# Designed miniproteins, single chains: the designs that were tried, part 71

Each design is a single chain, and the fold is of that chain. pLDDT is the mean over its residues in the fold that is shown.

## One batch from the design tools (miniprotein)

Design m2610
Fold by ESMFold2-Fast:
Structure m2610 (fold): chain A 88 residues (1-88)
Amino acid sequence: HMTLDEALELALRAAESTPEERQKLFDEIVKLADESTEEQRDALLALFYGALQGPEKAREVAEAVRKDPQKGRAYGAIGRVLYKKLKE
């Protein structure tokens, strides 16, 4: 289960990028989530949500998800809604 760590790395890079590169990296995170199991998808979308707030928040969300996978579903749901808004 290295997908969470890989997503965190992508999320941190996205948070430090220009707006255009950030959106491209977010697309990569969401694509990875869509290719993952339901539980892993939620964690990936949670990291996307964290990254939208910045690198510090992304790390905080990753720690929360590792301790409690249910946090992944909650944050992931928010991330999914925010991603749709970014595409619209």
Scores: mean pLDDT 78

Design m2611
Fold by ESMFold2-Fast:
Structure m2611 (fold): chain A 67 residues (1-67)
Amino acid sequence: MRPALAVASVEVEVRPDPARPGHYVLTVRVTLEDGTEVVARAVFPSREAAEAAARKVEATYRENGVP
């Protein structure tokens, strides 16, 4: 198998979902060391839930040495 690429940076964004009033979209952008960008999105039923998830993602990457 090809070796796993290291994560160079992570960017997390929380925005209101225009299709679902009261819902929020969490977008996570992960840039790998080779310049590859991976984008993941998840929908949450409240701003607080989305922000809590964003903090957990940031904490996880921070623990792995990603800025």
Scores: mean pLDDT 76

Design m2612
Fold by ESMFold2-Fast:
Structure m2612 (fold): chain A 60 residues (1-60)
Amino acid sequence: SIEDILKKLSEETGIPLSLLKDAFEKLLKSSTENLEWLLENEDNEKLQKLVELVLKLKEE
């Protein structure tokens, strides 16, 4: 299911799926505090969507 979500995000953002998967795995290993800081300070809406997705998955 997560691969399908990342594929959809790749299609919506134009970021290659391989780069999104790599970034996603790195973000999953980050602390919640670091992810929340990134969400507030990242100006790139495409990257904000990825950070938000990771935060939602870490809360569940």
Scores: mean pLDDT 76

Design m2613
Fold by ESMFold2-Fast:
Structure m2613 (fold): chain A 60 residues (1-60)
Amino acid sequence: GGHAAHAGGAAGAAAAGRAGGDNEQVKLISTRGFEAGLKAGSVEAGQAAGRAAGIEAAKA
C-alpha cells in the first residue's frame, strides 16, 4: 500500500546512503534502480525499485 511504498522508498535511500559512504557502487545501483522504476511504471514503481535496489546493494 501507500505506507509501504513511502517507507520502502525512504528505507532504500537510507540503506544506499549508509552503504554509499563505504561503496560508491551501492549508491549508483540504488539510483539507477529508482530511475528505471520511474520510467517503467510511475513514481510508486520508482520508489519500490529504488528501495529494492538499495537494500539488495547494501546487503551485498
Scores: mean pLDDT 58

Design m2614
Fold by ESMFold2-Fast:
Structure m2614 (fold): chain A 66 residues (1-66)
Amino acid sequence: MSPEEIAKKIAEEAKKRLIESGAVSEEEAQLYADILYKEALELLKEGYSEEEVRKIAEKAVDQIIS
């Protein structure tokens, strides 16, 4: 799987959690997903593992919905 595909999957999972939480609108969830996609892609290109990047994204989502 390419870094782009991994980052997209992580961002889509984050968007789903944000929408399911009810803390943000679907439009806001998409904006956060777009930001997380870019950040996840950069981290993967820097040599972070998929698991590490996923954990960072999960913490970011938890911060948003808290």
Scores: mean pLDDT 85

Design m2615
Fold by ESMFold2-Fast:
Structure m2615 (fold): chain A 58 residues (1-58)
Amino acid sequence: DELLETLKKLNPELSEEELEAIKEQVRREVAELEANPEEGPEASPAGAKLREQAIAFV
């Protein structure tokens, strides 16, 4: 899985078990963002950046 490999590169200090847990959370959050995309100039800048990074992870 590309997500696991990316998380491992970004967080080499985390254990494999922690990386697996984070991978599952990221997948769920990406799915939620895609299901309910509230975009536009009114959207939070932090939310926009997180979405772009999450898309890059897949």
Scores: mean pLDDT 64

Design m2616
Fold by ESMFold2-Fast:
Structure m2616 (fold): chain A 73 residues (1-73)
Amino acid sequence: SRKDEIKKLLVKAVNAAVKGDTEKAKEYARKAGELGGIPPEKTEELVKRMAEAAKKGDHVAASQAAQEMWDLS
């Protein structure tokens, strides 16, 4: 289902962020936003938050960004 695919992408985004893989975290978060029908401007805002979480190794910030994407999708 679409929701199952979004969840998988968000889990991958958070896992990439935890590992400091900023580019993969951004890629997975952007795909989740697109699949979830989130407007492009809001998707890029959340992708930026995920990237900042990845740079800092901030698990809480990464999970919060992913949760907001899930709630908007």
Scores: mean pLDDT 87

Design m2617
Fold by ESMFold2-Fast:
Order: sequence, then C-alpha cells, then structure tokens
Structure m2617 (fold): chain A 74 residues (1-74)
Amino acid sequence: PSVLTKIVQPDGSVTIFNPLGGFTYQNKNLRVDGQFSGNKAKVNVTGSGAETFHFLNGSKVELTPGKDQEITIE
C-alpha cells in the first residue's frame, strides 16, 4: 500500500503529499489542493484568507481563495 506523507506544523496547519504528485494544505482559514506537473503546479484554493506559499526552490506565491490557479516553479 502507498503511504501518504503527512506534515503537521506547530501552527496547526497540515500538509499531505500524494505519491502521484498531488498535495493538500489546510489551516484554520485556508485549504489548498494542488498537483505538480513538471515545473508547474495547478492549485485550487478555498477559504476566507490569502496566504503566501514558499516553495523549496525559494519561490513565493500568494494564494487567494477562489477558483483554480496555475503556478510556475523556477
């Protein structure tokens, strides 16, 4: 069976990584469901607040609640 990697941060936010390149991030105000495809990530953002996401390569993106967004990773 495949094991999902789950990360719980001290602020109560939860990140779950899907082995197929998907991820889910959730905190009190925001849920992000995303999928990586090469150097791009398609994300769906729901909730009541905007947040800035930090990627491992140092890129930063503001995620705002709404419909699907596409992010390019350097």
Scores: mean pLDDT 64

Design m2618
Fold by ESMFold2-Fast:
Structure m2618 (fold): chain A 60 residues (1-60)
Amino acid sequence: SMEEDIKEAIEQAEYLISKAKNMSKEQAKIMKERLKKLFETRKIPEELKKKLLEEFEKAV
């Protein structure tokens, strides 16, 4: 269950990151906040959270 929860969170995060790439900086800021909330809710491991946030920063 934990592995499946993490996998689903990664898929959702990647989807949001891909959308942020095609948005303004202001919209990207909102999407980053939503990503952080997703990570908190899903209890994603800290190392993985950092990796996904770095990927998001590259997309902006």
Scores: mean pLDDT 77

Design m2619
Fold by ESMFold2-Fast:
Structure m2619 (fold): chain A 73 residues (1-73)
Amino acid sequence: SDELKRKVAIYAVAAALLAVSEGHPELAQRIIKAADEGNPEELRKISEEARKLGLDGVAETVENAAKLIEEMK
């Protein structure tokens, strides 16, 4: 639904902002692209990479975006 798409966009923007604030603008770009493409597998990979970098807030928010995309399928 359009409502779920808007929620995905909000989580993606929040995660991207956190990534930029932590010095990872390329990670932010990847988050936005994966969310726009509706790719939960890529978002989960990004979440795992964020956890390895110690970016737990980014990882959790990206995982939530992935779950919402899966709910739309």
Scores: mean pLDDT 86

Design m2620
Fold by ESMFold2-Fast:
Structure m2620 (fold): chain A 52 residues (1-52)
Amino acid sequence: DEKLLKIREEVLGVSPVNLDDDFWDLGGNGIKADELRKRIKEELGIDLPYEK
Protein backbone atom coordinates (compact mmCIF):
# COMPACT_ATOMS: atom_id res chain seq x y z
CA ASP A 1 0.00 0.00 0.00
CA GLU A 2 0.99 3.68 -0.24
CA LYS A 3 2.04 4.00 3.42
CA LEU A 4 4.31 0.94 3.20
CA LEU A 5 5.95 2.29 0.02
CA LYS A 6 6.47 5.70 1.65
CA ILE A 7 8.06 4.16 4.76
CA ARG A 8 10.39 2.06 2.57
CA GLU A 9 11.36 5.12 0.51
CA GLU A 10 12.15 7.18 3.63
CA VAL A 11 14.14 4.41 5.35
CA LEU A 12 16.16 3.54 2.21
CA GLY A 13 16.49 7.16 1.03
CA VAL A 14 15.48 6.22 -2.52
CA SER A 15 12.38 6.95 -4.63
CA PRO A 16 10.44 5.61 -6.41
CA VAL A 17 10.13 2.17 -4.78
CA ASN A 18 7.80 -0.63 -5.94
CA LEU A 19 6.20 -3.24 -3.68
CA ASP A 20 8.13 -6.01 -5.48
CA ASP A 21 11.54 -4.31 -5.10
CA ASP A 22 13.98 -6.19 -2.86
CA PHE A 23 14.88 -4.22 0.26
CA TRP A 24 18.52 -5.38 0.24
CA ASP A 25 18.99 -4.67 -3.48
CA LEU A 26 17.86 -1.06 -2.85
CA GLY A 27 20.78 -0.55 -0.42
CA GLY A 28 19.17 -1.85 2.77
CA ASN A 29 21.25 -3.11 5.68
CA GLY A 30 20.62 -4.49 9.19
CA ILE A 31 20.15 -1.04 10.73
CA LYS A 32 17.73 0.07 8.00
CA ALA A 33 15.85 -3.25 8.20
CA ASP A 34 15.39 -2.76 11.97
CA GLU A 35 14.23 0.84 11.41
CA LEU A 36 11.80 -0.30 8.71
CA ARG A 37 10.29 -2.96 11.01
CA LYS A 38 9.89 -0.44 13.85
CA ARG A 39 8.26 2.18 11.63
CA ILE A 40 5.87 -0.32 10.03
CA LYS A 41 4.89 -1.68 13.45
CA GLU A 42 4.31 1.82 14.85
CA GLU A 43 2.43 3.25 11.85
CA LEU A 44 0.66 0.17 10.43
CA GLY A 45 0.64 -2.27 13.39
CA ILE A 46 2.43 -4.93 11.32
CA ASP A 47 5.71 -6.71 12.01
CA LEU A 48 7.94 -7.64 9.05
CA PRO A 49 10.76 -10.22 9.03
CA TYR A 50 14.17 -9.12 7.78
CA GLU A 51 14.62 -9.39 4.01
CA LYS A 52 17.76 -10.70 2.31
Scores: mean pLDDT 65

Design m2621
Fold by ESMFold2-Fast:
Structure m2621 (fold): chain A 86 residues (1-86)
Amino acid sequence: TDYEEALAQGQKLVAENPDDAEAWFNLGLVELKLERYEEAVEALEKSIALAGEASARQLRLKAEALEKLGRHEEAERLREEARRKE
């Protein structure tokens, strides 16, 4: 799979459907794979806000991006929250 192509498609999809939580989540996944960690956090935060509640999967992915950004304390808090949702 071409992640750069997926990034372009994801950006177009959220521009066309800015209230689609799943579209923002998928954009965040692609950004994480491309090591665009700051953008991944923003996309995942938008997805969580639109969904009204964070899933364990959303929290773990956001924690991964935060850890890569050196924000270890924030990442650990999200991992604990994700574990409580299991």
Scores: mean pLDDT 86

Design m2622
Fold by ESMFold2-Fast:
Structure m2622 (fold): chain A 77 residues (1-77)
Amino acid sequence: ALEEARRLLEEADALARRAAEAAAEGRYAEAAELLREAARLVERAAELVEPLDPELAERLRRAAEDARALAERLAAA
């Protein structure tokens, strides 16, 4: 269970890095899409972690919300 959550977070981190690169190049729409995908993976990781560490799960859900908010801001400029 925790191993799957870790893999999801590693994938989300890779997507977030790609989003930062896209944003640095002015590709804001692509950066927003990558951040939305990363947020979905983080949300899934939170679901898997919640029975073992509900505090960490809540922090992950907030991180996903922050990523979605950033994606909306980038898409709108």
Scores: mean pLDDT 87

Design m2623
Fold by ESMFold2-Fast:
Structure m2623 (fold): chain A 90 residues (1-90)
Amino acid sequence: DVAEKLLKAAEEMAQAILDGNYEEARKKLHEFIKLADEIKNPEAQRYAIAAVLSGIAAMVARDLGDEETARQYAENLVELAKKAAEIAKK
């Protein structure tokens, strides 16, 4: 199930960002983008794109030393990915 793999990739990406493991975070970002490309529902695609942007923002905030902002964007990444997965299953 693409939707379940998408959510798992987002959760693993968020955790990698919070752990400061940028190699794994980038790997999971690429996996997430590949899975998002398989989604055909336009609404789900929109949420998936928003999730990617939140993940990138979390990595940037972390790189700048703003751990609080990084956590907020990592949470948004997972929440947006959940919405994308829910819509994609319909």
Scores: mean pLDDT 86

Design m2624
Fold by ESMFold2-Fast:
Structure m2624 (fold): chain A 98 residues (1-98)
Amino acid sequence: NAEKKRKELIDLLLDFVVEMAGLTPEEVEQLRKDLENAKSLTEALKLAIDYLSEKLGIHPFAAYILLMDRLARRLFPDLPDVEALGKLSDIIKELDKE
């Protein structure tokens, strides 16, 4: 279950970066490898943030907000923003603990 949830979050991170930044097939494959080889979901999130920040020319914090919002809305569409973000943070922490 934890491995499946980790893969789902990594796939979503990749999909959102591809959608927002308009990556080439070669860039998609490289980012996929980087995210899959990350030591934790927190590291994968940081890599996705840095990549999106560079590609869009925006501050890393802005890229963080965009990715967290997209993830929270996709995983918890029926929850209020603050609650959805809190639940997403808890899931990342639990998956990194396992």
Scores: mean pLDDT 81

Design m2625
Fold by ESMFold2-Fast:
Structure m2625 (fold): chain A 65 residues (1-65)
Amino acid sequence: MKKLEEKKKELAKVAEEGSEEEAKRYAIEVAEEAGLSAEELEDYSLSEVLGNAAEALEEEAKKEA
């Protein structure tokens, strides 16, 4: 139900094709769904937020295995 594959595809697409603002917004939403605070992530740089979102999705994938 959590559509992990869709989230991974959307994050990769936004990071590659989207604007800096769109990439940061989507990365914050993904990280928030994984249990990180959106308020704290707003203080992070784009690269840090993207890294946190990618790691959160990888952790969810490993949890399912």
Scores: mean pLDDT 72

Design m2626
Fold by ESMFold2-Fast:
Structure m2626 (fold): chain A 61 residues (1-61)
Amino acid sequence: MSKEELLEKALEVFDGYDAARRAGDADRMHALTVELGKLIEKLSEEDAVELLDRYAARQAA
């Protein structure tokens, strides 16, 4: 899987987490946290920082 594919999947998981949080779905929030952890394990430290920067930018918009 390419770096861009991993980043796209991780951002999708963040979007799902935010939706679950707004809905009060604690079980789904927990499941998405586990999935995010698996994706981050495949990223370098630098790529993980880029992911967080992209997520923060989307939150600010």
Scores: mean pLDDT 79

Design m2627
Fold by ESMFold2-Fast:
Structure m2627 (fold): chain A 64 residues (1-64)
Amino acid sequence: MEDKVKKGRQIGELEEKAKKELETADPKKRKEIEEKFRKELEELGISKDVADKRVENVVKAAKS
């Protein structure tokens, strides 16, 4: 539980950063930010499938 909570906090910080960057970026730069965020999640040990879903959620939140 403890390790999962700490990892979740790191993911949340990355999500907040990516969302903020996506809100101000042009369309070309948005794709670059999405790819960077996906890689950062994978570096934390998140599977590609889960990382893809988190990227989609952040993109959707930034477009709201």
Scores: mean pLDDT 77

Design m2628
Fold by ESMFold2-Fast:
Structure m2628 (fold): chain A 76 residues (1-76)
Amino acid sequence: SLELFYKKKEEIKKLLEEALKNPEKYEELIEEAKKKFEELLELLERNGSPFLEEVKKEFEKMLEEVKKEIEEKKKE
């Protein structure tokens, strides 16, 4: 459903932003975001979305950037 898709995207985004604010909890929050992302991928695959690969790559890039920022923040 579009409603579920939107909610999962929002949850993933908020978890990643939360990880930036709470570096001590970033591993927990990143794993939670990955879990939500897998659920999103299953939803997209179930619906035969032509944008599945695009969404996957976009999330992977976002995750990489967040990890880099968290690593830099931990060095402070």
Scores: mean pLDDT 74

Design m2629
Fold by ESMFold2-Fast:
Structure m2629 (fold): chain A 76 residues (1-76)
Amino acid sequence: LTPEQEREIARAFADMVEAIGRIIAEKHPELKEKIQELIDKYRKEVDEAVARGDTEKALEIIKNYIKEIDKLVKES
């Protein structure tokens, strides 16, 4: 894969995880605001990592986002 393709894949993966977060927010309306805050935060951090060419960091940020969403759902 070219570096450009790797960035596109990381971005697509981030978009998919964001979509999953929104689905969870629809099923847990009480978490909607907190989930939106996480989406906004992680989206920005992923975009910054991708802009630097740091695909490994972008994937770590995405993993942390998934972990944080899971924690919110379990704490509900």
Scores: mean pLDDT 77

Design m2630
Fold by ESMFold2-Fast:
Structure m2630 (fold): chain A 60 residues (1-60)
Amino acid sequence: MTAEEALEEARRLREEALARGDGGAAAVASKTVQDIEAGKLTPEEAAKGIEAARRLMEEA
């Protein structure tokens, strides 16, 4: 996953979580977006944040 792909996926998950009312997943996805935009995450680290948000949404 590239940094651009990770940012797009994290934004998608944030919007989906917010639409579903999943505050936990929305918070994780929002943090991942912010950290990618700030250049703080490698693509590998971004992928872990995306996976965490996805798991929270699957549990909901």
Scores: mean pLDDT 78

Design m2631
Fold by ESMFold2-Fast:
Structure m2631 (fold): chain A 87 residues (1-87)
Amino acid sequence: MSEKEFEAEVLEALGRMALSVGDYETAIKMFEEALKLKESAITYTNLGKALFKLGKYEEAIEYYQKALALDPENEEAKKLLAEAKAK
């Protein structure tokens, strides 16, 4: 693992912790910084989840679509995309 990859994984983990405690603004910042270092379907999906929790459904849809562009078989991203479109 490169230093850049390690930093991206740490930022993604911090974002997930922020998301789990309802700190959606911090989660978004951590996921955005992780994505600057390494693109990841999981990170795009989690960024979309944080945006959805803030009521930013159109932005959440965009990130779920980015996740599916990287991983078309991602069932979680497919489910979350459908939920966001229903709003």
Scores: mean pLDDT 87

Design m2632
Fold by ESMFold2-Fast:
Structure m2632 (fold): chain A 73 residues (1-73)
Amino acid sequence: SKLEEMKKKTLEDIEELKKLIEASSEFSEEEKEELLKLLEEAEEKVKKAKSVEELHEVVGELEEKLKEFLASL
C-alpha cells in the first residue's frame, strides 16, 4: 500500500539521518543525544501512523522540532 511504502521510506530516511548525526563533528555529544531522541520518538510515531495524513503530520512535527532545536543552538 502507499502508506506502507511511505512508512518504509520515512524510516529509512530517519535511519540515514541518525547515522549522519552520529558521524557529524558539528554537534556536541549532548546535542547529538537530543537530536537522536527526537528522531527515535518520530520513528515510533511513524510506525503507529494509520493513514498518509497521520504520517504527514508526524513528519511535519519532526521538522518543527528540529527547527526549534537548531534555533536553540
Scores: mean pLDDT 85

Design m2633
Fold by ESMFold2-Fast:
Structure m2633 (fold): chain A 76 residues (1-76)
Amino acid sequence: ITDVLSTLSETQQKVLQVLLLNGEDAELSAAEIAELTGLSQSTVSRALNELVKKGLVERRKVGRTTLYRLSEKGKA
């Protein structure tokens, strides 16, 4: 887990930090994470896609909105 975190880009680490700081079970949209990080929504969406691919973040669709949260692996 620590080794995986050390391979993350600065943007990916910032996105993970925002999810952690908003609570381990917090679900945030890409737009909300963009607002909290000061990054563009496209930059955040790319980082989230890579984090989901690495198993550090989970995604869930609720109607028209995709919500993202830390996986157990991402919480460590």
Scores: mean pLDDT 76

Design m2634
Fold by ESMFold2-Fast:
Structure m2634 (fold): chain A 98 residues (1-98)
Amino acid sequence: MREERVRVLRRIAELVEEAVRAKKEGREEEAREKWEEAVELAREAGLSSREQEVVQLAVALRTELKKPELAEELLENPEDEEIFEKAKELAEEYAKSL
């Protein structure tokens, strides 16, 4: 994948994660600002359905599943089917365990 595209996906995921953390901590204004920045970047980048799923999975891996290493692998290799399926299965298993 192009380094530029990976950098954009990583930045969007970071902003969404920051928004989620700020929201949980009661920092509503910061959460809104970070979310708006993420949405603007995603719009400018024209994310594909796959890239949107990659960002969502990466955020879940970092915030809910506590697997930041897998999140980084996914963001660096967004078209890798093995990494994508592994991340998706872990997220689905976690959701079913709740």
Scores: mean pLDDT 82

Design m2635
Fold by ESMFold2-Fast:
Structure m2635 (fold): chain A 59 residues (1-59)
Amino acid sequence: EKEKKKEELKKLIKEMLEKAKKGELSVEEANKMVKEIVDIIDELNLNKEELEKILEELK
């Protein structure tokens, strides 16, 4: 379901941001997480405005 993929996307972005804030995010981990995030975005066919709104919700 699209909603499950959206929640997965939010979870991945939130985890990546929290790790980055703590300085715990390695370049290799960041690349893997970004790859997963991009794959979900492509599957959901999200535009830039929708992505920005999701990022704002995670603040």
Scores: mean pLDDT 77

Design m2636
Fold by ESMFold2-Fast:
Structure m2636 (fold): chain A 112 residues (1-112)
Amino acid sequence: KKLPESLIEPLIEELKDEDPAVRAAAALQIGAMAEQGVDARSALEPLIEALKDENPEVRRAAARAIGAIIRRFPSEELEELAREPLEEALSDENPEVRRAAREALEVIEEHR
């Protein structure tokens, strides 16, 4: 397969994998790369979709990755796009997903 032009492109593809472990690992890796300064802004909308994933580990990893992207690449437009989906995740059935959503929303509040 041809080498990707972006380090994030193959991870965005993995967010749609049939295996929830692959989807969770992709979201975690996107977040880790964003923290290291890799431009992962193109993954924000796919990660917002992953907040609605059937698997709680995927939802938790997506919330953390969204927080990492906003922390490293703050943008009012991206913050507004992520705010409502993260607020919905505060009502998630899984306590670790709720915690990750709170931590991501705190990043948005830090940039007010």
Scores: mean pLDDT 84

Design m2637
Fold by ESMFold2-Fast:
Structure m2637 (fold): chain A 64 residues (1-64)
Amino acid sequence: MSKQEVIEKFSEALRRLAEAAKAGDTKSVEEARQKAIEYGLELGYDKETVEGAVRTVENYGRLA
């Protein structure tokens, strides 16, 4: 898988996470969160950084 493909999948996972959080769909939130963490780690981000970004997107989705 190319770095560009991983970046696209990471961005899609974060977008799905925000939408799921806004909708209150707990199952979709869990699925999107897991995928975002996996792709973020593949891109070479530190685990703490990826988890922080995921938390920010999820919280923003709930507020939007």
Scores: mean pLDDT 80

Design m2638
Fold by ESMFold2-Fast:
Structure m2638 (fold): chain A 66 residues (1-66)
Amino acid sequence: EFDRELDAGALYLAVAVIYVTSKIAGKATEEDIKRVEKILQEARSLGADDVARFAEEALEELKKML
């Protein structure tokens, strides 16, 4: 499962970058929301529960900053 582990890590990093950037800016865009939603679906498909949980939390916060 090394390849899946690596993919999960990349998804986590992508969500973290979007989330932190939006928090620093104090604003999220509709494109950022869509990107995180897509990553959430991919994380769920990989069984990466920790990444999926992080993406769900980030998505909720980003929607508040839209």
Scores: mean pLDDT 80

Design m2639
Fold by ESMFold2-Fast:
Structure m2639 (fold): chain A 80 residues (1-80)
Amino acid sequence: SVEELLKKIEELLAKIRELYDRMKTASPQEKEDLLAEMRRLLEEISFLANEILEKGTPEQREKAMALVREAQRLLDEAEK
């Protein structure tokens, strides 16, 4: 269901937030690994969001896009 997809995206976003927090104390080598994992999670979020864009209501599509934007914002901030 679309609600299950949204829940999965929120769970993946929570993982990105955990990785972002770990970046603050990570070594340079650990940061590379954390960034790679954040990119993988963003790709998974984007894949699930595309399913919502196809099947969801306008409101559900807006929610999915907002979650994708937040994940991208965290990744962009982590890459600085």
Scores: mean pLDDT 89

Design m2640
Fold by ESMFold2-Fast:
Structure m2640 (fold): chain A 76 residues (1-76)
Amino acid sequence: MEMTPALIEEARREFEALLSKYQPSPEAIRVFEEALRLARLLIDKDWDALDALAKRLYAEGRMTEEQLERWRAFIA
């Protein structure tokens, strides 16, 4: 499935809900925000390269099938 702006917006809302429930440290919030920003930037610029990297790691046995599925669900 294609990553849509609606899915990105939904993920952000889910993060805000988790934040209100678990109240993580400011450092943890900052790291997560930076990771989301990086993911969005990478999706815009190099989707094929990110998918190719995940497939390569899986083929080399450095990534489990479950990890590959989660990565693809996150990106797709």
Scores: mean pLDDT 63

Design m2641
Fold by ESMFold2-Fast:
Structure m2641 (fold): chain A 51 residues (1-51)
Amino acid sequence: SDLLVASDAIHRALSGGKSKEEAIEEGIRALQSKGLSEEEARKLVLQVLNL
């Protein structure tokens, strides 16, 4: 699912020592590679981080 793709990318970035801002960008990139628009990817990434 898109939510799991975003969550995995974010957790991987944070565990690797990246900042929250970098983790957000990694989540957006992962979702865009799956075919989401930048706007849709950003919205989903922000929802994951607020959970």
Scores: mean pLDDT 81

Design m2642
Fold by ESMFold2-Fast:
Structure m2642 (fold): chain A 69 residues (1-69)
Amino acid sequence: SEELRELLEKALEALRKGDTETALEYLKKAQKLPANSTVRAAIAEAIEALEEGDTEGAIKGVEEALKLL
């Protein structure tokens, strides 16, 4: 979905700028959109990594979600 892709790209941009709060907002919005189970799992893992303070893990999770779209 175009909306899902846009939210994930905005989350990735925020993460790369160190804006973890904005990134988390975009990821939570993305999580509410319809997606296949693999993409949903990647988004959930990115959120978990970010909540644990693992910004690099969150970036990797978002990149994998985008790759699976």
Scores: mean pLDDT 86

Design m2643
Fold by ESMFold2-Fast:
Structure m2643 (fold): chain A 64 residues (1-64)
Amino acid sequence: SEVDEIMARLSRLPPEEQQRVLKEALDAIKKAKPKTPQEAYDLFVETLRKLVEEAERRIREREA
């Protein structure tokens, strides 16, 4: 599934980045105050994807 792919990518990040990404994704849900479990899930997956991509970009910039 899409979430499994994102979680696999997240697991390849350094532990500090994993914690930051998860915290920011949870904070985004808290701030948005979704009214349904589906809205919360969709927001979490989308936010998690974006944060993982941003972390991957930062790592590439450090390696380049």
Scores: mean pLDDT 81

Design m2644
Fold by ESMFold2-Fast:
Structure m2644 (fold): chain A 67 residues (1-67)
Amino acid sequence: KKKILVVADKDLAAAKRLGSMLKEKYGYDEVIALADVTPEEAEALARKIAEETGAEVEVVYTGSAIL
């Protein structure tokens, strides 16, 4: 069962760093880093990837999670 993580942040470099760390810690097969997307856009992309690939896709949106 292939696992893909989508990480969305306002800073692409931060999204990539976080994604790399989570990949090593939790064993995701692939990480997709995104910048300047809404939570809804990130979820829509994750759903599309899951449908196209049959993988488990999880999404983390750090830009909207900051208070």
Scores: mean pLDDT 76

Design m2645
Fold by ESMFold2-Fast:
Structure m2645 (fold): chain A 55 residues (1-55)
Amino acid sequence: PTIRLPEVQALLDALVAAGRTDVARAVEDAAIRAYLSGTPEEAARAAKETAQRLL
């Protein structure tokens, strides 16, 4: 899905625009995993932490 959480989508769009599709994939996977196991806030946190770790 193209719309999950606005802040996560903005981060994914920025990473793709920067040519970092590898990081975008990792961020999306982390966000989905956290969302399925927890809350939207945890998904957003996991996405940001994954991006910071890989960038």
Scores: mean pLDDT 76

Design m2646
Fold by ESMFold2-Fast:
Structure m2646 (fold): chain A 58 residues (1-58)
Amino acid sequence: AKELLEEAEKLREKAEEYRRKAEELRKKGDFLGAQIEEGMAALLEGVAAWLEKIARKK
């Protein structure tokens, strides 16, 4: 359980990095790259939420 929460936190940190990169790409006019990076962030956040859910199942 504790390990799953730690993994979820790492995934959320990585998602924040992807969102920051997406914002930078938008400022540079790379809208396709920004959408891809945001999609990755959303996916990682979804996995993190799922890990948190199974970790707290008890």
Scores: mean pLDDT 81

Design m2647
Fold by ESMFold2-Fast:
Structure m2647 (fold): chain A 66 residues (1-66)
Amino acid sequence: SLEELKAQADAEIARITAQADKNIASNPKNRKYVEAARYRAIGGLYSKVDPELGEKYKKKADEILK
C-alpha cells in the first residue's frame, strides 16, 4: 500500500541521514558533496510516494552544488 511504501521510504531516509552525518563528521571538507548526495537520494525515494516533495529535495541538492 501507499502507507507501507511511505513508511519504508521514511525508514530508509532516516538511515541515509544518519550515514551522511557520520560521513560529514569523519570528513567535514566533504560536507557540501555529502549533503547534495543525501538530498538527491531522498528525492529519489520520495519520487514514487510524494513526487512534489521528491522534486523539492532534488532541487536542494542542485542548489548545494552551486
Scores: mean pLDDT 84

Design m2648
Fold by ESMFold2-Fast:
Structure m2648 (fold): chain A 65 residues (1-65)
Amino acid sequence: MSAEELLRRAIEAIRAGDVETAERLLVRAYLLGALSVEEANEIGRRLRAGDYDGAIALLEEALAR
């Protein structure tokens, strides 16, 4: 699975309310270099706070690079 596919699947998981799957995909995307440690930590923080729109916005920014 490509880094871009992991980010897209993470967005799908968040939209479906599957936060556990989204967090697993974020860890994999970070390990593949698709996200910096700062980006991965901030997205994870937003997910835990229930800020799903904010988490998706950062994932969409990462996909646009």
Scores: mean pLDDT 85

